# Designed miniproteins, single chains, continued (5), part 17

Each design is a single chain, and the fold is of that chain. pLDDT is the mean over its residues in the fold that is shown.

## One batch from the design tools (miniprotein)

Design m16567
Fold by ESMFold2-Fast:
Structure m16567 (fold): chain A 95 residues (1-95)
Amino acid sequence: MLDELLELILENREVAIEMLEKEVASLKKYYPDNPVAQELAKLYEKMIEAIRKGDEEALRETLEELVAFYSRVSGLSPEEILRLLLARLEAAIRE
């Protein structure tokens, strides 16, 4: 699943960046003083940078950090989080 998500992101860089930038903007607008939202925004910004540079190793590392973050805050398994992230990106690509 992680390799599938990474490949899909790299094949659809513009869509992935747009989604992540919208998420960062929403987190900063609606949750400016929330430390958890600030941590998530930083992870998204790190992903955007890795995608723009085409740095597959940095992107993989940041995806692993993002999955660990969501697992910690939601209680969902890493596999469930990867499935949700993959489905969300696939939905955005279809629009």
Scores: mean pLDDT 83

Design m16568
Fold by ESMFold2-Fast:
Structure m16568 (fold): chain A 63 residues (1-63)
Amino acid sequence: SKAEEIEKKWKEFKEKLARELLEKSKEIIESMKGVEDRKKNDKLYEEIEKERKKKQEEFLKKL
């Protein structure tokens, strides 16, 4: 069904996006240390999460 095709594409998109954002986040964490760096890192994670949601919404609009 079309629903299955949409679900497959959405899942693939989300997995790719999540992987890319997670790898980016891990790299940042590995380079950072201390309380101040952790607070800045938290803000970066919030921005990454917002970007993920925006990209997911744009993807869904195209379906």
Scores: mean pLDDT 74

Design m16569
Fold by ESMFold2-Fast:
Structure m16569 (fold): chain A 100 residues (1-100)
Amino acid sequence: SERVERLVREALSILETVVALAKKHADEATAKRLEELYKRFKEAVEKRDYEGAIETLEETIELLEEMIKKEKDPELKSQLEALRLMLRTIRDGLRRLLEE
């Protein structure tokens, strides 16, 4: 599906940004976990395991929520909140397309 491929490309771009921000601003364990989830997302997509891809997005969203709660810089907090909203939108879009 062209719509699935577009959402996957958008997710990959956002996940790269999330990993980069985590490496600069999060603890080492959180950064490593987000990098592992990014790798799992790519592997799931390559296998056309879109349920697995959605699961990695859900786990990434949960880690972003933890980062947001701990973040004291209002600019970075707003950036993380925007990224979380984008990933939620993509997750919900992918879920809808799989139910069609």
Scores: mean pLDDT 88

Design m16570
Fold by ESMFold2-Fast:
Structure m16570 (fold): chain A 59 residues (1-59)
Amino acid sequence: SSSSVGESVAREILRKRLPDASDEEIDEALSEVRKTGPMTLETAEEDAERALEIIEKRR
């Protein structure tokens, strides 16, 4: 399963876009994205965008 690699890439994208976000915020948002489907390298940018929207909605 390549899902763990996709999650790592999405996390890196989020860190670059939200350098002030905590590890906890990023992990919680990525957990919500994982509930919607598998996180792969091909979906990493889309998954990061969804996680970004989740974090922004909570702010």
Scores: mean pLDDT 78

Design m16571
Fold by ESMFold2-Fast:
Structure m16571 (fold): chain A 68 residues (1-68)
Amino acid sequence: SDLTVQALRALADREIADAVANNASREELERMREGLVALARQLGLPEAVIRELDAEFRRRVDEAVAAR
């Protein structure tokens, strides 16, 4: 559902912000991204939506690392 997608985006924003504040490594950020994608699968989101979220989370991780 759209609310599930919004909740996952909000969770990703919080998790990335917390990880960056705690000097998380790229490897730690990638593990977090994989966990969020796995959660999206467990919640039964369509594969097309999961692929879009994975691409978005990859971009956010790359931006967070580049900002260091």
Scores: mean pLDDT 83

Design m16572
Fold by ESMFold2-Fast:
Structure m16572 (fold): chain A 85 residues (1-85)
Amino acid sequence: MEEVEKLKEKARELASQAREVFDETGRRVNELNEKAQQALKDGDIETANKLREEARQVEAEGRERVSKLTDEANKYIEEAKKLEE
């Protein structure tokens, strides 16, 4: 049973990490979008376009990291289920 609990704990840790990455990615994207809006207000279209491109890249990378962490967490959950039955 301790082995099953350790697998569930690892799954929870990975799910927690995925949540942190999701939250951090959201904050970074929002910050970049706010800076892009400010650049547009100031008439700096070039900087605004750069910031929007960075925001898209940050979002894509963050989504990939969250997906990988979530998939890994699910693998530990499935492994725990197999050990219980």
Scores: mean pLDDT 86

Design m16573
Fold by ESMFold2-Fast:
Structure m16573 (fold): chain A 95 residues (1-95)
Amino acid sequence: GREAARKVGSTIRLIGAELDGEDLPVDERRRLLRDTAEVYIDVAEESLANGDLASARRSAQRTLALGDRLRELGDTATSDRFRARAQAILDQVAA
């Protein structure tokens, strides 16, 4: 829906800023990272539900990487939530 489109837009914005070497404010970078992690975790959960284990694993791993970046920027609570969700998916894929 509209919210999913907004989060995808944040993902595109983050990628573009990183490719251009743009120095984003920390608050903006956290917001874009959170939105991007939410896109990947949603894709991972949907892929798992559809039996696409390879896609679920890849998206969950990307969520973990984004969570690590959020932790480096001081957003530990959000990082911990994304790590828990991503690890649950990886554990189900490994079973």
Scores: mean pLDDT 87

Design m16574
Fold by ESMFold2-Fast:
Structure m16574 (fold): chain A 79 residues (1-79)
Amino acid sequence: SMAEVEALKAQARETLDKLLEALKNNEPMSVILQLAAEIQALLRQLAERMPEAELEAFLEELQPKVDEIRELLKKRLAE
């Protein structure tokens, strides 16, 4: 449903923000991995429920934060 998709999008945005903040605060890797798993599960649920064009637009909206998360993860893993 549209309401389910909007709730999942809100959860994905919130979880992504929590992941970014956890990385900035140097939280334990167990916390980082748990949040990463949660966002992956939410994005999978969205991919199953959203039209391709709407999913692409949503992922593009998230891209700047995803890029920042990727940079912080690389720095933390010494890659």
Scores: mean pLDDT 87

Design m16575
Fold by ESMFold2-Fast:
Structure m16575 (fold): chain A 58 residues (1-58)
Amino acid sequence: GDLVDNDLVIKQLEDLLKNPELTQEEKDILKEVLKYLKENPNPTIDEFEDFLSSLLSK
């Protein structure tokens, strides 16, 4: 669909954050994505992609 399934994506990100082998940088990225999805409950795919592009450009 044109909208991100926030419930599904949040659940997957929370499960990923439980992995003890993640680096601090990976944890920080995943936490920032999780925060974005909690603050933006139904972002469009384009809005989410723009956010990820901005995040990954650092």
Scores: mean pLDDT 74

Design m16576
Fold by ESMFold2-Fast:
Structure m16576 (fold): chain A 58 residues (1-58)
Amino acid sequence: SEEVERVRKETEDKIKKYLDEAKKAMENGDVGKSNRYLAAAEAARIIGEKKVKELEDK
């Protein structure tokens, strides 16, 4: 569905943004900031996956 496609794209964009921020933080030696962005990327992936399943199942 159109809503599923939108959720997938928004989730992908968030993950890419968080991973890019994590890489930049690591390049600057900020391990704590990098780890927070990696955790945010994983959380966004899980949340997005759950939303897609809910939209497809209900």
Scores: mean pLDDT 85

Design m16577
Fold by ESMFold2-Fast:
Structure m16577 (fold): chain A 78 residues (1-78)
Amino acid sequence: GPSPEQQRGLSEAAETESRQREKEGDLEGAETLRRASELLRRGDSEGAIRVLEEGAKRLPEEQAGVLRQLANYVRRLL
């Protein structure tokens, strides 16, 4: 599984991307990434992957791609 340093890095990356999505008007993508960041911070990588994949199903492809990319990156660290 990811180290504590990797967990923090993933959580921070998700939080940064959430702020970027919010600035671009993607409020649903931003909220999904915020929830994923919280789960990653708690060490719940499986929960984060589920939240990201479910969020991606509800978003247009342009926004969904970022969520799927993050989910796949987290999965590779398990």
Scores: mean pLDDT 83

Design m16578
Fold by ESMFold2-Fast:
Structure m16578 (fold): chain A 58 residues (1-58)
Amino acid sequence: SMEELLKRAEIISAELNGEYARHRAAVTAKRNPTLAPIAQAEADRLVEEYKKKAEELK
């Protein structure tokens, strides 16, 4: 159904947003190593939020 397709799209979107957050943190760490711990902590938080969103949609 259309509703199932939209849910699958939202799950994929959430997973991709999580991966993008990790990538952004990696870029920040390379450009400014002193910010790496803060960037990683923020990415970990975002990844958990998107993971929870993906699981709630299943």
Scores: mean pLDDT 83

Design m16579
Fold by ESMFold2-Fast:
Structure m16579 (fold): chain A 59 residues (1-59)
Amino acid sequence: MVDDYLKKLQQSRKNGDKKKSFRYDTDISIIIMHYIITGSPQSKINDITDRFQKVIQDN
């Protein structure tokens, strides 16, 4: 699930689609928040957050 959103975010940023990029950015943030609220391990939260930041920094 998260990998699909990260791929879509990367493609949207590469294509200059600001609306889709913002939407996927928001969706990924909601997924991270869901992991925090449901008590997921910190390692899982950190992994997703790091991958999200890398996509933003690389594009």
Scores: mean pLDDT 77

Design m16580
Fold by ESMFold2-Fast:
Structure m16580 (fold): chain A 80 residues (1-80)
Amino acid sequence: SVKEKVEQLKEEMLKIIEDLKAGKISLAEAVERFSQIVEQLKEIYEQNKDNPELVKYIEEVWQEVYAKAREAVAEAVERE
């Protein structure tokens, strides 16, 4: 289902954030990989804008992921 695809993309984004926090990938690599997934999520959002439950879920996923990404970037910058 589309919801399962969104859940998979969320897991992929969270893994990138965790790998960045752990120093397993560079900030540049994290940004590149993350932006590719964000583009996919944006396409799903645009294709399903008439589905209010899915739109709300995607917005919740984005809010959670964005907050965690900001924290991970701050930690990565401090390691430079």
Scores: mean pLDDT 82

Design m16581
Fold by ESMFold2-Fast:
Structure m16581 (fold): chain A 76 residues (1-76)
Amino acid sequence: MNLFQEIAELRKRAEEILKKAQSLGNDELIKMVEEALKLLRQAVENFLNGKTQEAVSLLDEARKLIDEAEKKLKEL
């Protein structure tokens, strides 16, 4: 169970989507990815404070947003 490795991979995916969304000027995708990155930061903070269940829930929400953003980017 390496939550930090999973968070690092999701952050990398989110940053790549953000870079592409910024180059396209797509404000909706930028906002969606920024929200996912915020959730990932909150997941790290909760995990470091021993709030493992909350951290996992935030990680799952961030993953859903990243997957949706990737789907929307591919449909452009």
Scores: mean pLDDT 85

Design m16582
Fold by ESMFold2-Fast:
Structure m16582 (fold): chain A 68 residues (1-68)
Amino acid sequence: GAAVTPSLELLTALALHEVRRAESEEEARQIRDRFVAAARDVYGYSDADVAALDAAMTAEIERLRAAR
């Protein structure tokens, strides 16, 4: 339904917050997959916006891995 859809910026901020709270890289990847699925299937984001969200979360997972 046309309920209040979070902006790409807000959804990305929430997704990055959850990725940063993940206890493992595997948990962070599962969080990424859930947010990507929600953006695509629940919120109806464009393919470009879904790709941007996925890229942002992947970059943060890689950044956290490099900082260990």
Scores: mean pLDDT 82

Design m16583
Fold by ESMFold2-Fast:
Structure m16583 (fold): chain A 80 residues (1-80)
Amino acid sequence: AVAEFLEEYRKLLESYSKELYDLLKQQKDEETAKKKVKEFTQELEELINELGNQGKSPEEILEEAKKIGEDKLNELKAQS
């Protein structure tokens, strides 16, 4: 159901946003971390809209968002 998808997506965004914020705050500063988390959230929202317009299922959209979030976190961890 769409409601279940939105709840899972919200939890996923909260988890990635927190970890991304914590990593960037440690590597840079709090203001940069806030800015980068906002940019990342906006990029994911745009991706979801694009995938939805392409007729992707909620499950496919969630999997793609998860992959992008994990790839971003792994990239930052490798730089630490």
Scores: mean pLDDT 77

Design m16584
Fold by ESMFold2-Fast:
Structure m16584 (fold): chain A 71 residues (1-71)
Amino acid sequence: SEKKEKAIQYTIKAANAAVNGDAEKAEKYAKEVIEAAKDNPELARGLLEAIRTVAELSGNKEAAKKIEELL
C-alpha cells in the first residue's frame, strides 16, 4: 500500500536523523509518519516507538523525548 510504504520511508528518515544527532529532523519525519499512517493508529504508534528506541540507543535523548511527546 502506498500509504504504508510512505510511512516506512519516513520512519527510516526519522531514525537516520536521530542517529545523526538531528532531533528537529527526526521530529519532522516522525510527524510525516503520523500523517502517512493516519488511517492506521496502531501502525503509527509502532513506527514511532521504533524511532524512539533508535534515538535512545543512539544517545540522542532530545530526539527520543520529542518522539515520546508525539505518542
Scores: mean pLDDT 88

Design m16585
Fold by ESMFold2-Fast:
Structure m16585 (fold): chain A 95 residues (1-95)
Amino acid sequence: SSAIEKAEQYVKQAVEHVKQGDLESAKQYLTQAILSLTEVYSLDKAKEILEKWAKEFGKEEGDKEVEETLLRLIDEQATLVGVARDIRAIGDQID
């Protein structure tokens, strides 16, 4: 699907930015990947898919630090997206 293809492209961009030490751009691309996947999957399933891609794409660089950084950023951004969605859901219930 288009959402899965977009998410894969965003993860590949995040890998390149992690390699450059640009963690801010990497976080932004990972956030877009999460948002894209969560159009089709749950947040937990989206995180699982992103972690699999991070392991595969990070390993291609032969640098464990790139893989470990990607996994950490995925965990951080997935947590933030989850919190933002919970806050929005509470707001929608009050309105």
Scores: mean pLDDT 80

Design m16586
Fold by ESMFold2-Fast:
Structure m16586 (fold): chain A 60 residues (1-60)
Amino acid sequence: SEIEEVVKKILELQRQITKLMEEAGGKDGFVPKEEAEKMEALQNELASEAKRLLELRRKE
């Protein structure tokens, strides 16, 4: 159940990151500070959730 919840959260975070990158025109590498900070926070949360998923699998 925890693994399922973490996977769902990872998918939601990835979707939000993709949407922000598309909206901010990430192709050219220019991203406004506000969007850059928001993406960084989402990427950090994604990494944290991925680490938690790995830890949950190792706990057993």
Scores: mean pLDDT 75

Design m16587
Fold by ESMFold2-Fast:
Structure m16587 (fold): chain A 60 residues (1-60)
Amino acid sequence: SEEYKEEVLERIRELLSKIMSPEAVDFHLEALRPDIEKMSKEELEKLLKQYELHVEYVKS
């Protein structure tokens, strides 16, 4: 659903904001939006987990 896609984008924004500047986060999310629009719920859940792992890795 479009609602869930916006939730995923917001969650990714929160995660990336821990390791990137606001300008870099905005640029990344705008580039990512077309791909998110094409993804299934299962693909979005996998993508979100990948971002969570990436942020933990960078922060360590």
Scores: mean pLDDT 85

Design m16588
Fold by ESMFold2-Fast:
Structure m16588 (fold): chain A 68 residues (1-68)
Amino acid sequence: DLRAQIRQALEDLRGNPLNELARDFLSSLGIPDEVLMPHLDAIRNAKTDEEYQAAIDAAVEAVEKVLG
């Protein structure tokens, strides 16, 4: 399931931005840094569980829109 893989990669990058598997996976999808980086920053800076879930959901939606 592509959506689940995207979500997992984003969560992996939250804890370790040097996670090469997650970075390589997202890079293979052709997602521009200008789309991806703001969402990773929002996920990292979320202060509540509600903000965290909203940031992840927004990031997944943005990635899916880029992919078509």
Scores: mean pLDDT 73

Design m16589
Fold by ESMFold2-Fast:
Formats: structure tokens, C-alpha cells, sequence
Structure m16589 (fold): chain A 66 residues (1-66)
């Protein structure tokens, strides 16, 4: 949706990274308080298939610390 997309673009701009990088998508998912399933869906919309497993691993670890 527009709010999720805006959050990913804002994170990418703030980090100086392309939107198809793990870090902007992780930051957006965390800022919006997404659960694991929502974060996984966001990653699959923005990231290349090769990055999906790495994103899921990092996001799961991040959620476990909170």
C-alpha cells in the first residue's frame, strides 16, 4: 500500500541505499511495527528472490530482541 511503499522509499533515501536492499526494507518494517508475516510480504514485494531468506533471518532475529 502507499504508506508501506513511502516508508521503504524514505528509509532508502535516509540510508543512501537502493530500495531493493535489505536494510531499507528492514528499517521500514520495524518503524511500522510489522509482524513477521507482514514483513515477509513487504520483502517479497521489494527485494530480489535471492535476498528473501537473508531478510527473513534478520527480521526474525530483530523481532526476538524486542
Amino acid sequence: NAELDAAVRAAAEALGLPVDSIEPVLLAARQLGLDFEQGRELARRWLPAAQHEAFEREFRAMLARL
Scores: mean pLDDT 82

Design m16590
Fold by ESMFold2-Fast:
Structure m16590 (fold): chain A 89 residues (1-89)
Amino acid sequence: PKPTPLDILTPEQAADRALTLLSSYFGLTPEEYERVRALSDEEKVELVLEYVAKFTGNARELAEQIIDDLYHAGLLTPEQVERLRAALA
């Protein structure tokens, strides 16, 4: 059995972790994090790709970690995770 990332964290803990990681990687404020949460699923995918490309220098390892942590936070669906990973390949 493969537990989903959300089976490991409560929604509140996942959200806090995502905010901490985005702040650590990109220097996002809580206001910017709330803006991301308010976006449509498609817009979230596009914004994550923009942040990854702009701030990580296309570092795949950091990009994959951010994608996993956003998925754990419930900000990305499994389909969006697959799309983002395909875009990084």
Scores: mean pLDDT 62

Design m16591
Fold by ESMFold2-Fast:
Structure m16591 (fold): chain A 81 residues (1-81)
Amino acid sequence: MEFVDMSEEQEELLVESIRKGLSLGEFLDLLRERQPDLSDHELLQLAMFYDGLLTSDPEKIAEVFKLREETKEEIVKILNG
């Protein structure tokens, strides 16, 4: 499976979703509302990434998916703080 770089808007939605404690389903609903042009493949990639952040080491997952350093720091702070 090929991973694509996340957009700035997608990274911001990710941080918002983690900060709000959204489930995977709630995160996907938010993505569909805010970015209706996303393909099913892109939604699946973002779903896998979000699940990985919640269930694995968020710093390592953020590094694998090439998040901006500021986004990675914010996510790690929320999930590990």
Scores: mean pLDDT 74

Design m16592
Fold by ESMFold2-Fast:
Formats: structure tokens, sequence, C-alpha cells
Structure m16592 (fold): chain A 83 residues (1-83)
């Protein structure tokens, strides 16, 4: 029911609230859905927004917290690739 762009909006809100793990999870889900729809323009837009979100998050996070966020993203991406 949520579009990839709706998930990106929720991810941005989560980041604004300081929930970096939730933001990364939602952004990862948005990227996976965009790829699954085989829409290259939507995928490019979502990946661009995800990178902008990641850059903002990383600028405010310690290296240890950055690793936690990256680990969560990898787990979600890998799980969805198998689905």
Amino acid sequence: MMSPLDLMEEAEKALEEGDHVKAASLATAAGILAVAQNDEKLTEEVLKKTKELDDRSLASLSPAKQKEVEEKRKQLTEAHKKA
C-alpha cells in the first residue's frame, strides 16, 4: 500500500526525530520496492534521496552508531533480495 516515495517521506521524518535506525530501515525498504517495480526513474530518485538521508545521518552519528545503521541496512537488503 505504501509507495516507495511514501516510505522515503517516513524515513525522513524518522531521521528528523533522531531515529537513525528506523530512518535507515524505511529508506532501505523504499529502495527495495522501487527496484522491485522495475521503474528506473523511481529507483534513481529513491536512491538519490536515500544517499542524501544517509549523508545527513552520518554527519551527526559517531562511527560506532554508523556501523549499527549500516549493519541493519545490510540485513534488510539481503533478506529482501532473497524474497
Scores: mean pLDDT 73

Design m16593
Fold by ESMFold2-Fast:
Structure m16593 (fold): chain A 69 residues (1-69)
Amino acid sequence: EEGERLIKRVEELVAQVRATTDPFEKDVLVALILIYKAIAELGYRRGEISKEDVERVQKLADEAIAAAA
């Protein structure tokens, strides 16, 4: 399932943001998470990803931004 694959990938990236101590690596990982968030939002608009899956990706992106700050 497309939504579940995106969620799993974003969860892995969020864990990497929390694990890294380098600010540049955090910024790169957050940028990648934001790209996946945009893909999830586009998929939702096209009916390919559920509302629940998009909301999960959006929450994970917010968590990553907070963890990187």
Scores: mean pLDDT 84

Design m16594
Fold by ESMFold2-Fast:
Structure m16594 (fold): chain A 60 residues (1-60)
Amino acid sequence: GAAEGASAAGKLMAAGASPEEAGRAVADGGNVPQEEATAAIAKQKTADDRGAAAGIVAGS
């Protein structure tokens, strides 16, 4: 599902892949459309980015 795709895409992006590459790889290997996979990646990245920003502020 989308959560599994987002997890796999997150690992690809952590390895330096673009969101487009990660979304395509997830869509190619799973039953998730590229658009849906890319949207899930974007949402996950936004949440991760907020978490990192909060960590910078709170973890000082």
Scores: mean pLDDT 62

Design m16595
Fold by ESMFold2-Fast:
Order: C-alpha cells, then sequence, then structure tokens
Structure m16595 (fold): chain A 90 residues (1-90)
C-alpha cells in the first residue's frame, strides 16, 4: 500500500500537472506549491503529529488561495487541500 507521504506527493503532482495544462500555473503559484509540498513532506518524514501537519497545510493553503484570483485555480487548490486532509486523517 502507498504510504501517507506517497499519497500526498501524488496529490501535489496531480495538482501541478492540472494547473500547468490549464495555463494557470504562475511562477509565484509554482514556487509556493513547491515550498508547501517540501514542508508538508518534511513534517511527515519527521513523524510530526497529524494535528500539526493539518494546521500547517491549512495555513499554507490559505496563502496559495490568496495568491490567485482565478476561480478554476482556486477550485483545484481547494480540491487538493481536501484530498490531502483526508489522507492525513487516515
Amino acid sequence: KPSVAEKIEEIFQELVDKLQEKGLLTEELAEKLLEMRLEILTMLENKEPAEKVKEKLEELSDELLASTSDPEAQKLLEEARERILKVIEE
């Protein structure tokens, strides 16, 4: 079975790919997504409590949503956030 970290990494990759295909992946959004991915995966590698990982995910997701005015990009970001939260809660 894939690990929690592997599932989350796959969700981030799918999000980046979808944003890129739709021409919604700005330089700022790409940089923030990379930082968020690295931070969340590092927390999981360090066996941080699930509540801390969820808190950091929500904080970084709010920053990402604020960095785009495109409703389709916002929808993709929110869908990815919900998928990651569900994986962490498993």
Scores: mean pLDDT 84

Design m16596
Fold by ESMFold2-Fast:
Structure m16596 (fold): chain A 99 residues (1-99)
Amino acid sequence: METTDASTTLPDEETRKKLIEELDKIIEILKKKGVDEELIKEVEKVRKQIENNDIDVKELEEFVKKYKEELEEALLEIQLEKAKKAKDEEAVKKVEEMM
């Protein structure tokens, strides 16, 4: 870990792995939905920055705010998929109601 005077905190290795896994799922959903290539490229860029430890928490938050609607829709799809896999019918209904 770099000793820098920057007050920015980089996510730890375990958190970065989880973020990469979630972004991979988001990219898959976005490609399946046929969303704009620009959004897909931006998500892939952020994924690479996380993999290279080249993005701080603030930059990640700005990315999420910029693509809030598209990311929220993809996250709901991930939650729906997870609920279906867990056979949680109540969670499935709740997520579908939010969509």
Scores: mean pLDDT 69

Design m16597
Fold by ESMFold2-Fast:
Structure m16597 (fold): chain A 70 residues (1-70)
Amino acid sequence: SHMEEELMKLVTLGIQYLLEAEAEKDPEKKEKLIKKAEEYFEKAIELSKDESEKKGIKNILKVETEKINS
Protein backbone atom coordinates (compact mmCIF):
# COMPACT_ATOMS: atom_id res chain seq x y z
CA SER A 1 0.00 0.00 0.00
CA HIS A 2 1.01 3.67 -0.32
CA MET A 3 1.32 3.93 3.48
CA GLU A 4 3.64 0.90 3.60
CA GLU A 5 5.81 2.46 0.85
CA GLU A 6 6.05 5.76 2.77
CA LEU A 7 6.85 3.93 6.05
CA MET A 8 9.64 1.91 4.36
CA LYS A 9 11.02 5.11 2.81
CA LEU A 10 11.17 6.81 6.26
CA VAL A 11 12.88 3.78 7.86
CA THR A 12 15.36 3.55 4.94
CA LEU A 13 16.26 7.26 5.29
CA GLY A 14 16.69 6.81 9.07
CA ILE A 15 19.03 3.84 8.52
CA GLN A 16 21.04 5.82 5.93
CA TYR A 17 21.57 8.65 8.44
CA LEU A 18 22.70 6.13 11.10
CA LEU A 19 25.21 4.62 8.63
CA GLU A 20 26.53 8.13 7.88
CA ALA A 21 26.77 8.79 11.64
CA GLU A 22 28.81 5.57 12.14
CA ALA A 23 31.32 6.74 9.47
CA GLU A 24 31.44 10.36 10.75
CA LYS A 25 34.55 11.41 12.77
CA ASP A 26 33.29 14.87 13.88
CA PRO A 27 31.25 14.42 17.11
CA GLU A 28 29.01 17.45 16.40
CA LYS A 29 28.17 16.21 12.87
CA LYS A 30 27.69 12.67 14.23
CA GLU A 31 25.15 13.95 16.80
CA LYS A 32 23.23 15.88 14.10
CA LEU A 33 23.07 12.77 11.88
CA ILE A 34 21.78 10.64 14.79
CA LYS A 35 19.10 13.28 15.56
CA LYS A 36 18.06 13.30 11.88
CA ALA A 37 17.77 9.49 11.94
CA GLU A 38 15.65 9.70 15.14
CA GLU A 39 13.30 12.20 13.41
CA TYR A 40 12.72 9.81 10.47
CA PHE A 41 12.18 6.81 12.78
CA GLU A 42 9.68 8.82 14.89
CA LYS A 43 7.76 9.73 11.69
CA ALA A 44 7.69 6.03 10.71
CA ILE A 45 6.42 5.05 14.20
CA GLU A 46 3.66 7.71 13.99
CA LEU A 47 2.67 6.48 10.50
CA SER A 48 2.45 2.81 11.59
CA LYS A 49 -0.94 1.50 12.81
CA ASP A 50 0.45 -1.80 14.17
CA GLU A 51 1.92 -2.04 17.70
CA SER A 52 4.26 -4.92 16.73
CA GLU A 53 5.54 -2.89 13.75
CA LYS A 54 6.07 0.17 16.00
CA LYS A 55 8.08 -1.98 18.45
CA GLY A 56 10.13 -3.38 15.56
CA ILE A 57 10.98 0.12 14.31
CA LYS A 58 11.91 1.25 17.85
CA ASN A 59 14.14 -1.83 18.24
CA ILE A 60 15.99 -1.10 14.95
CA LEU A 61 16.77 2.45 16.16
CA LYS A 62 17.90 1.13 19.58
CA VAL A 63 20.16 -1.63 18.17
CA GLU A 64 21.74 0.59 15.48
CA THR A 65 22.43 3.52 17.87
CA GLU A 66 23.97 1.06 20.41
CA LYS A 67 26.39 -0.11 17.67
CA ILE A 68 27.40 3.52 16.88
CA ASN A 69 28.09 4.27 20.58
CA SER A 70 29.94 0.99 21.33
Scores: mean pLDDT 85

Design m16598
Fold by ESMFold2-Fast:
Structure m16598 (fold): chain A 74 residues (1-74)
Amino acid sequence: SRLLLMLTVEGGDLEKIKEIARKYNGKVEESSFSNKYEVMAIVDDEAAAQELIEELKKAGAKIVKQELIPLTPF
């Protein structure tokens, strides 16, 4: 079963963050009134989620909130 990874991140290199999300068929939503971004991606497992989080941290992003939601076929 796949997981939906939802992250709230703060700061970092926005271009790099978008590129990282794209690798996981994810998206980044930016608010023009906030230095926070929402990153959403569908990952195969928790290890893939941790890889994405690690890459975001290397891009200078601070993980403010993390949520993993199991995607059910029902």
Scores: mean pLDDT 78

Design m16599
Fold by ESMFold2-Fast:
Structure m16599 (fold): chain A 87 residues (1-87)
Amino acid sequence: MSVDEIEDIVLEIINLVAAAHEGRISLDEARARIEALISRIDDPEIRAILREGVDRAFALLEAGASREEIEEVLVEMARRVKALLDS
């Protein structure tokens, strides 16, 4: 899988979390779509980072956390993925 494809998957995950936060899709629908996206990634370390970040973002969503708190988790997730791709 190319770096561009992984970046597209990360962006789509962020968009799906935002859609769930806005109530445009259900949490269950967002989780199902995100898991399908993560399963396309060949690198198990990148998959682990994405699953950890997504799990934390959804825990914050269920707790009624602010958009800013959720965004911080997603930014850190994206930063960790970028660090591996740049290695």
Scores: mean pLDDT 85

Design m16600
Fold by ESMFold2-Fast:
Structure m16600 (fold): chain A 75 residues (1-75)
Amino acid sequence: MTLEEGKKKLRDTVRELTRLLREGRLSVEEAARRFHERMQEIADEMRKSGIPQEQIDEAQGEGENLVQQVAEAAR
């Protein structure tokens, strides 16, 4: 996969988890757990595709910020 594909998968995951939170189908804690699991899977795929670790770290940081925003919005 490309870096852009990985970043898109992270954003799509946040959008889906946000939707489930709004529908009351997930707790904030469960949504955060699912995001971290998916983030690790995407990071592993990016690493296998030869994407530099620095770029993977940046993408993970962007994902963490999005999860924090979702958690704050759910309060």
Scores: mean pLDDT 77

Design m16601
Fold by ESMFold2-Fast:
Structure m16601 (fold): chain A 74 residues (1-74)
Amino acid sequence: MPSVAELVREAARVLADYHRGRLSPEEALRRLEEILAQLEAVRATRDLSPEEADRLDLAEGWLRSTMEELRRQL
């Protein structure tokens, strides 16, 4: 199972590719939804350190906000 830090880096790459015109808004949204599902699975199944739990809360908030912006562009 990927770490919270790995999922955050993956999401950042998706956004970088989107901003460079390599991904459509639909493709970027699809990939971010998959990453968000993985973060939710980490919360449900892993015994997280306090630092990793804090990172997870921040990452989920950031991803949800970013996905809402992308949905408005569809």
Scores: mean pLDDT 81

Design m16602
Fold by ESMFold2-Fast:
Structure m16602 (fold): chain A 87 residues (1-87)
Amino acid sequence: MVDETIRRAAELYGEGRYEEAAKLLDERARELLAEDPSSPQGWYLLALSYWFYSEVARKEGDEEKAKEYFEKAKEYFERAQELLAKQ
């Protein structure tokens, strides 16, 4: 199911539908993290979501918001990698 969510988000991203891709990933990430706050998959999907939100903000010309979302994406990616390494 996680792989299918990533695949669907990738399709939306390829179509330039970054906001829809971000929302799909965000919703799935929240479900996973509510179930297990230390889920590497949950943090990874949250990171992808914020990276896509950063792309949306950049496209809208909001450089400050784009940078903020990108920094959050990096933080969440680091968390996912840390948790994955401990498994």
Scores: mean pLDDT 82

Design m16603
Fold by ESMFold2-Fast:
Structure m16603 (fold): chain A 102 residues (1-102)
Amino acid sequence: MKEAAEESMRRMGARSVEELREIVRKGREALRALLAGDLERARAIAEEIAASSDAPLARRIAELALEAVRAAEAGDERKAAVYITALAIEIAGAEFTIDQLE
């Protein structure tokens, strides 16, 4: 399990467990903002994630959050739900990886 978790962390592009934890923490804040309908906060957090890390996981989380904001602003509730679900899955996968490395 630890070997598989280390491989997952390398694929996510995180150089350390601390970097992975920070990406997950910010991603979770963006997810909470989206679920609360706070689109301005969700966008701001997503832009901060994209600006603060070049990790593929950080980019993926930021892109999913920004797409969810755009879909919600357009009134496309179904498309927003798809991106919110994808964001939640990415966060859960990263959290699972952290738990295996601890």
Scores: mean pLDDT 81

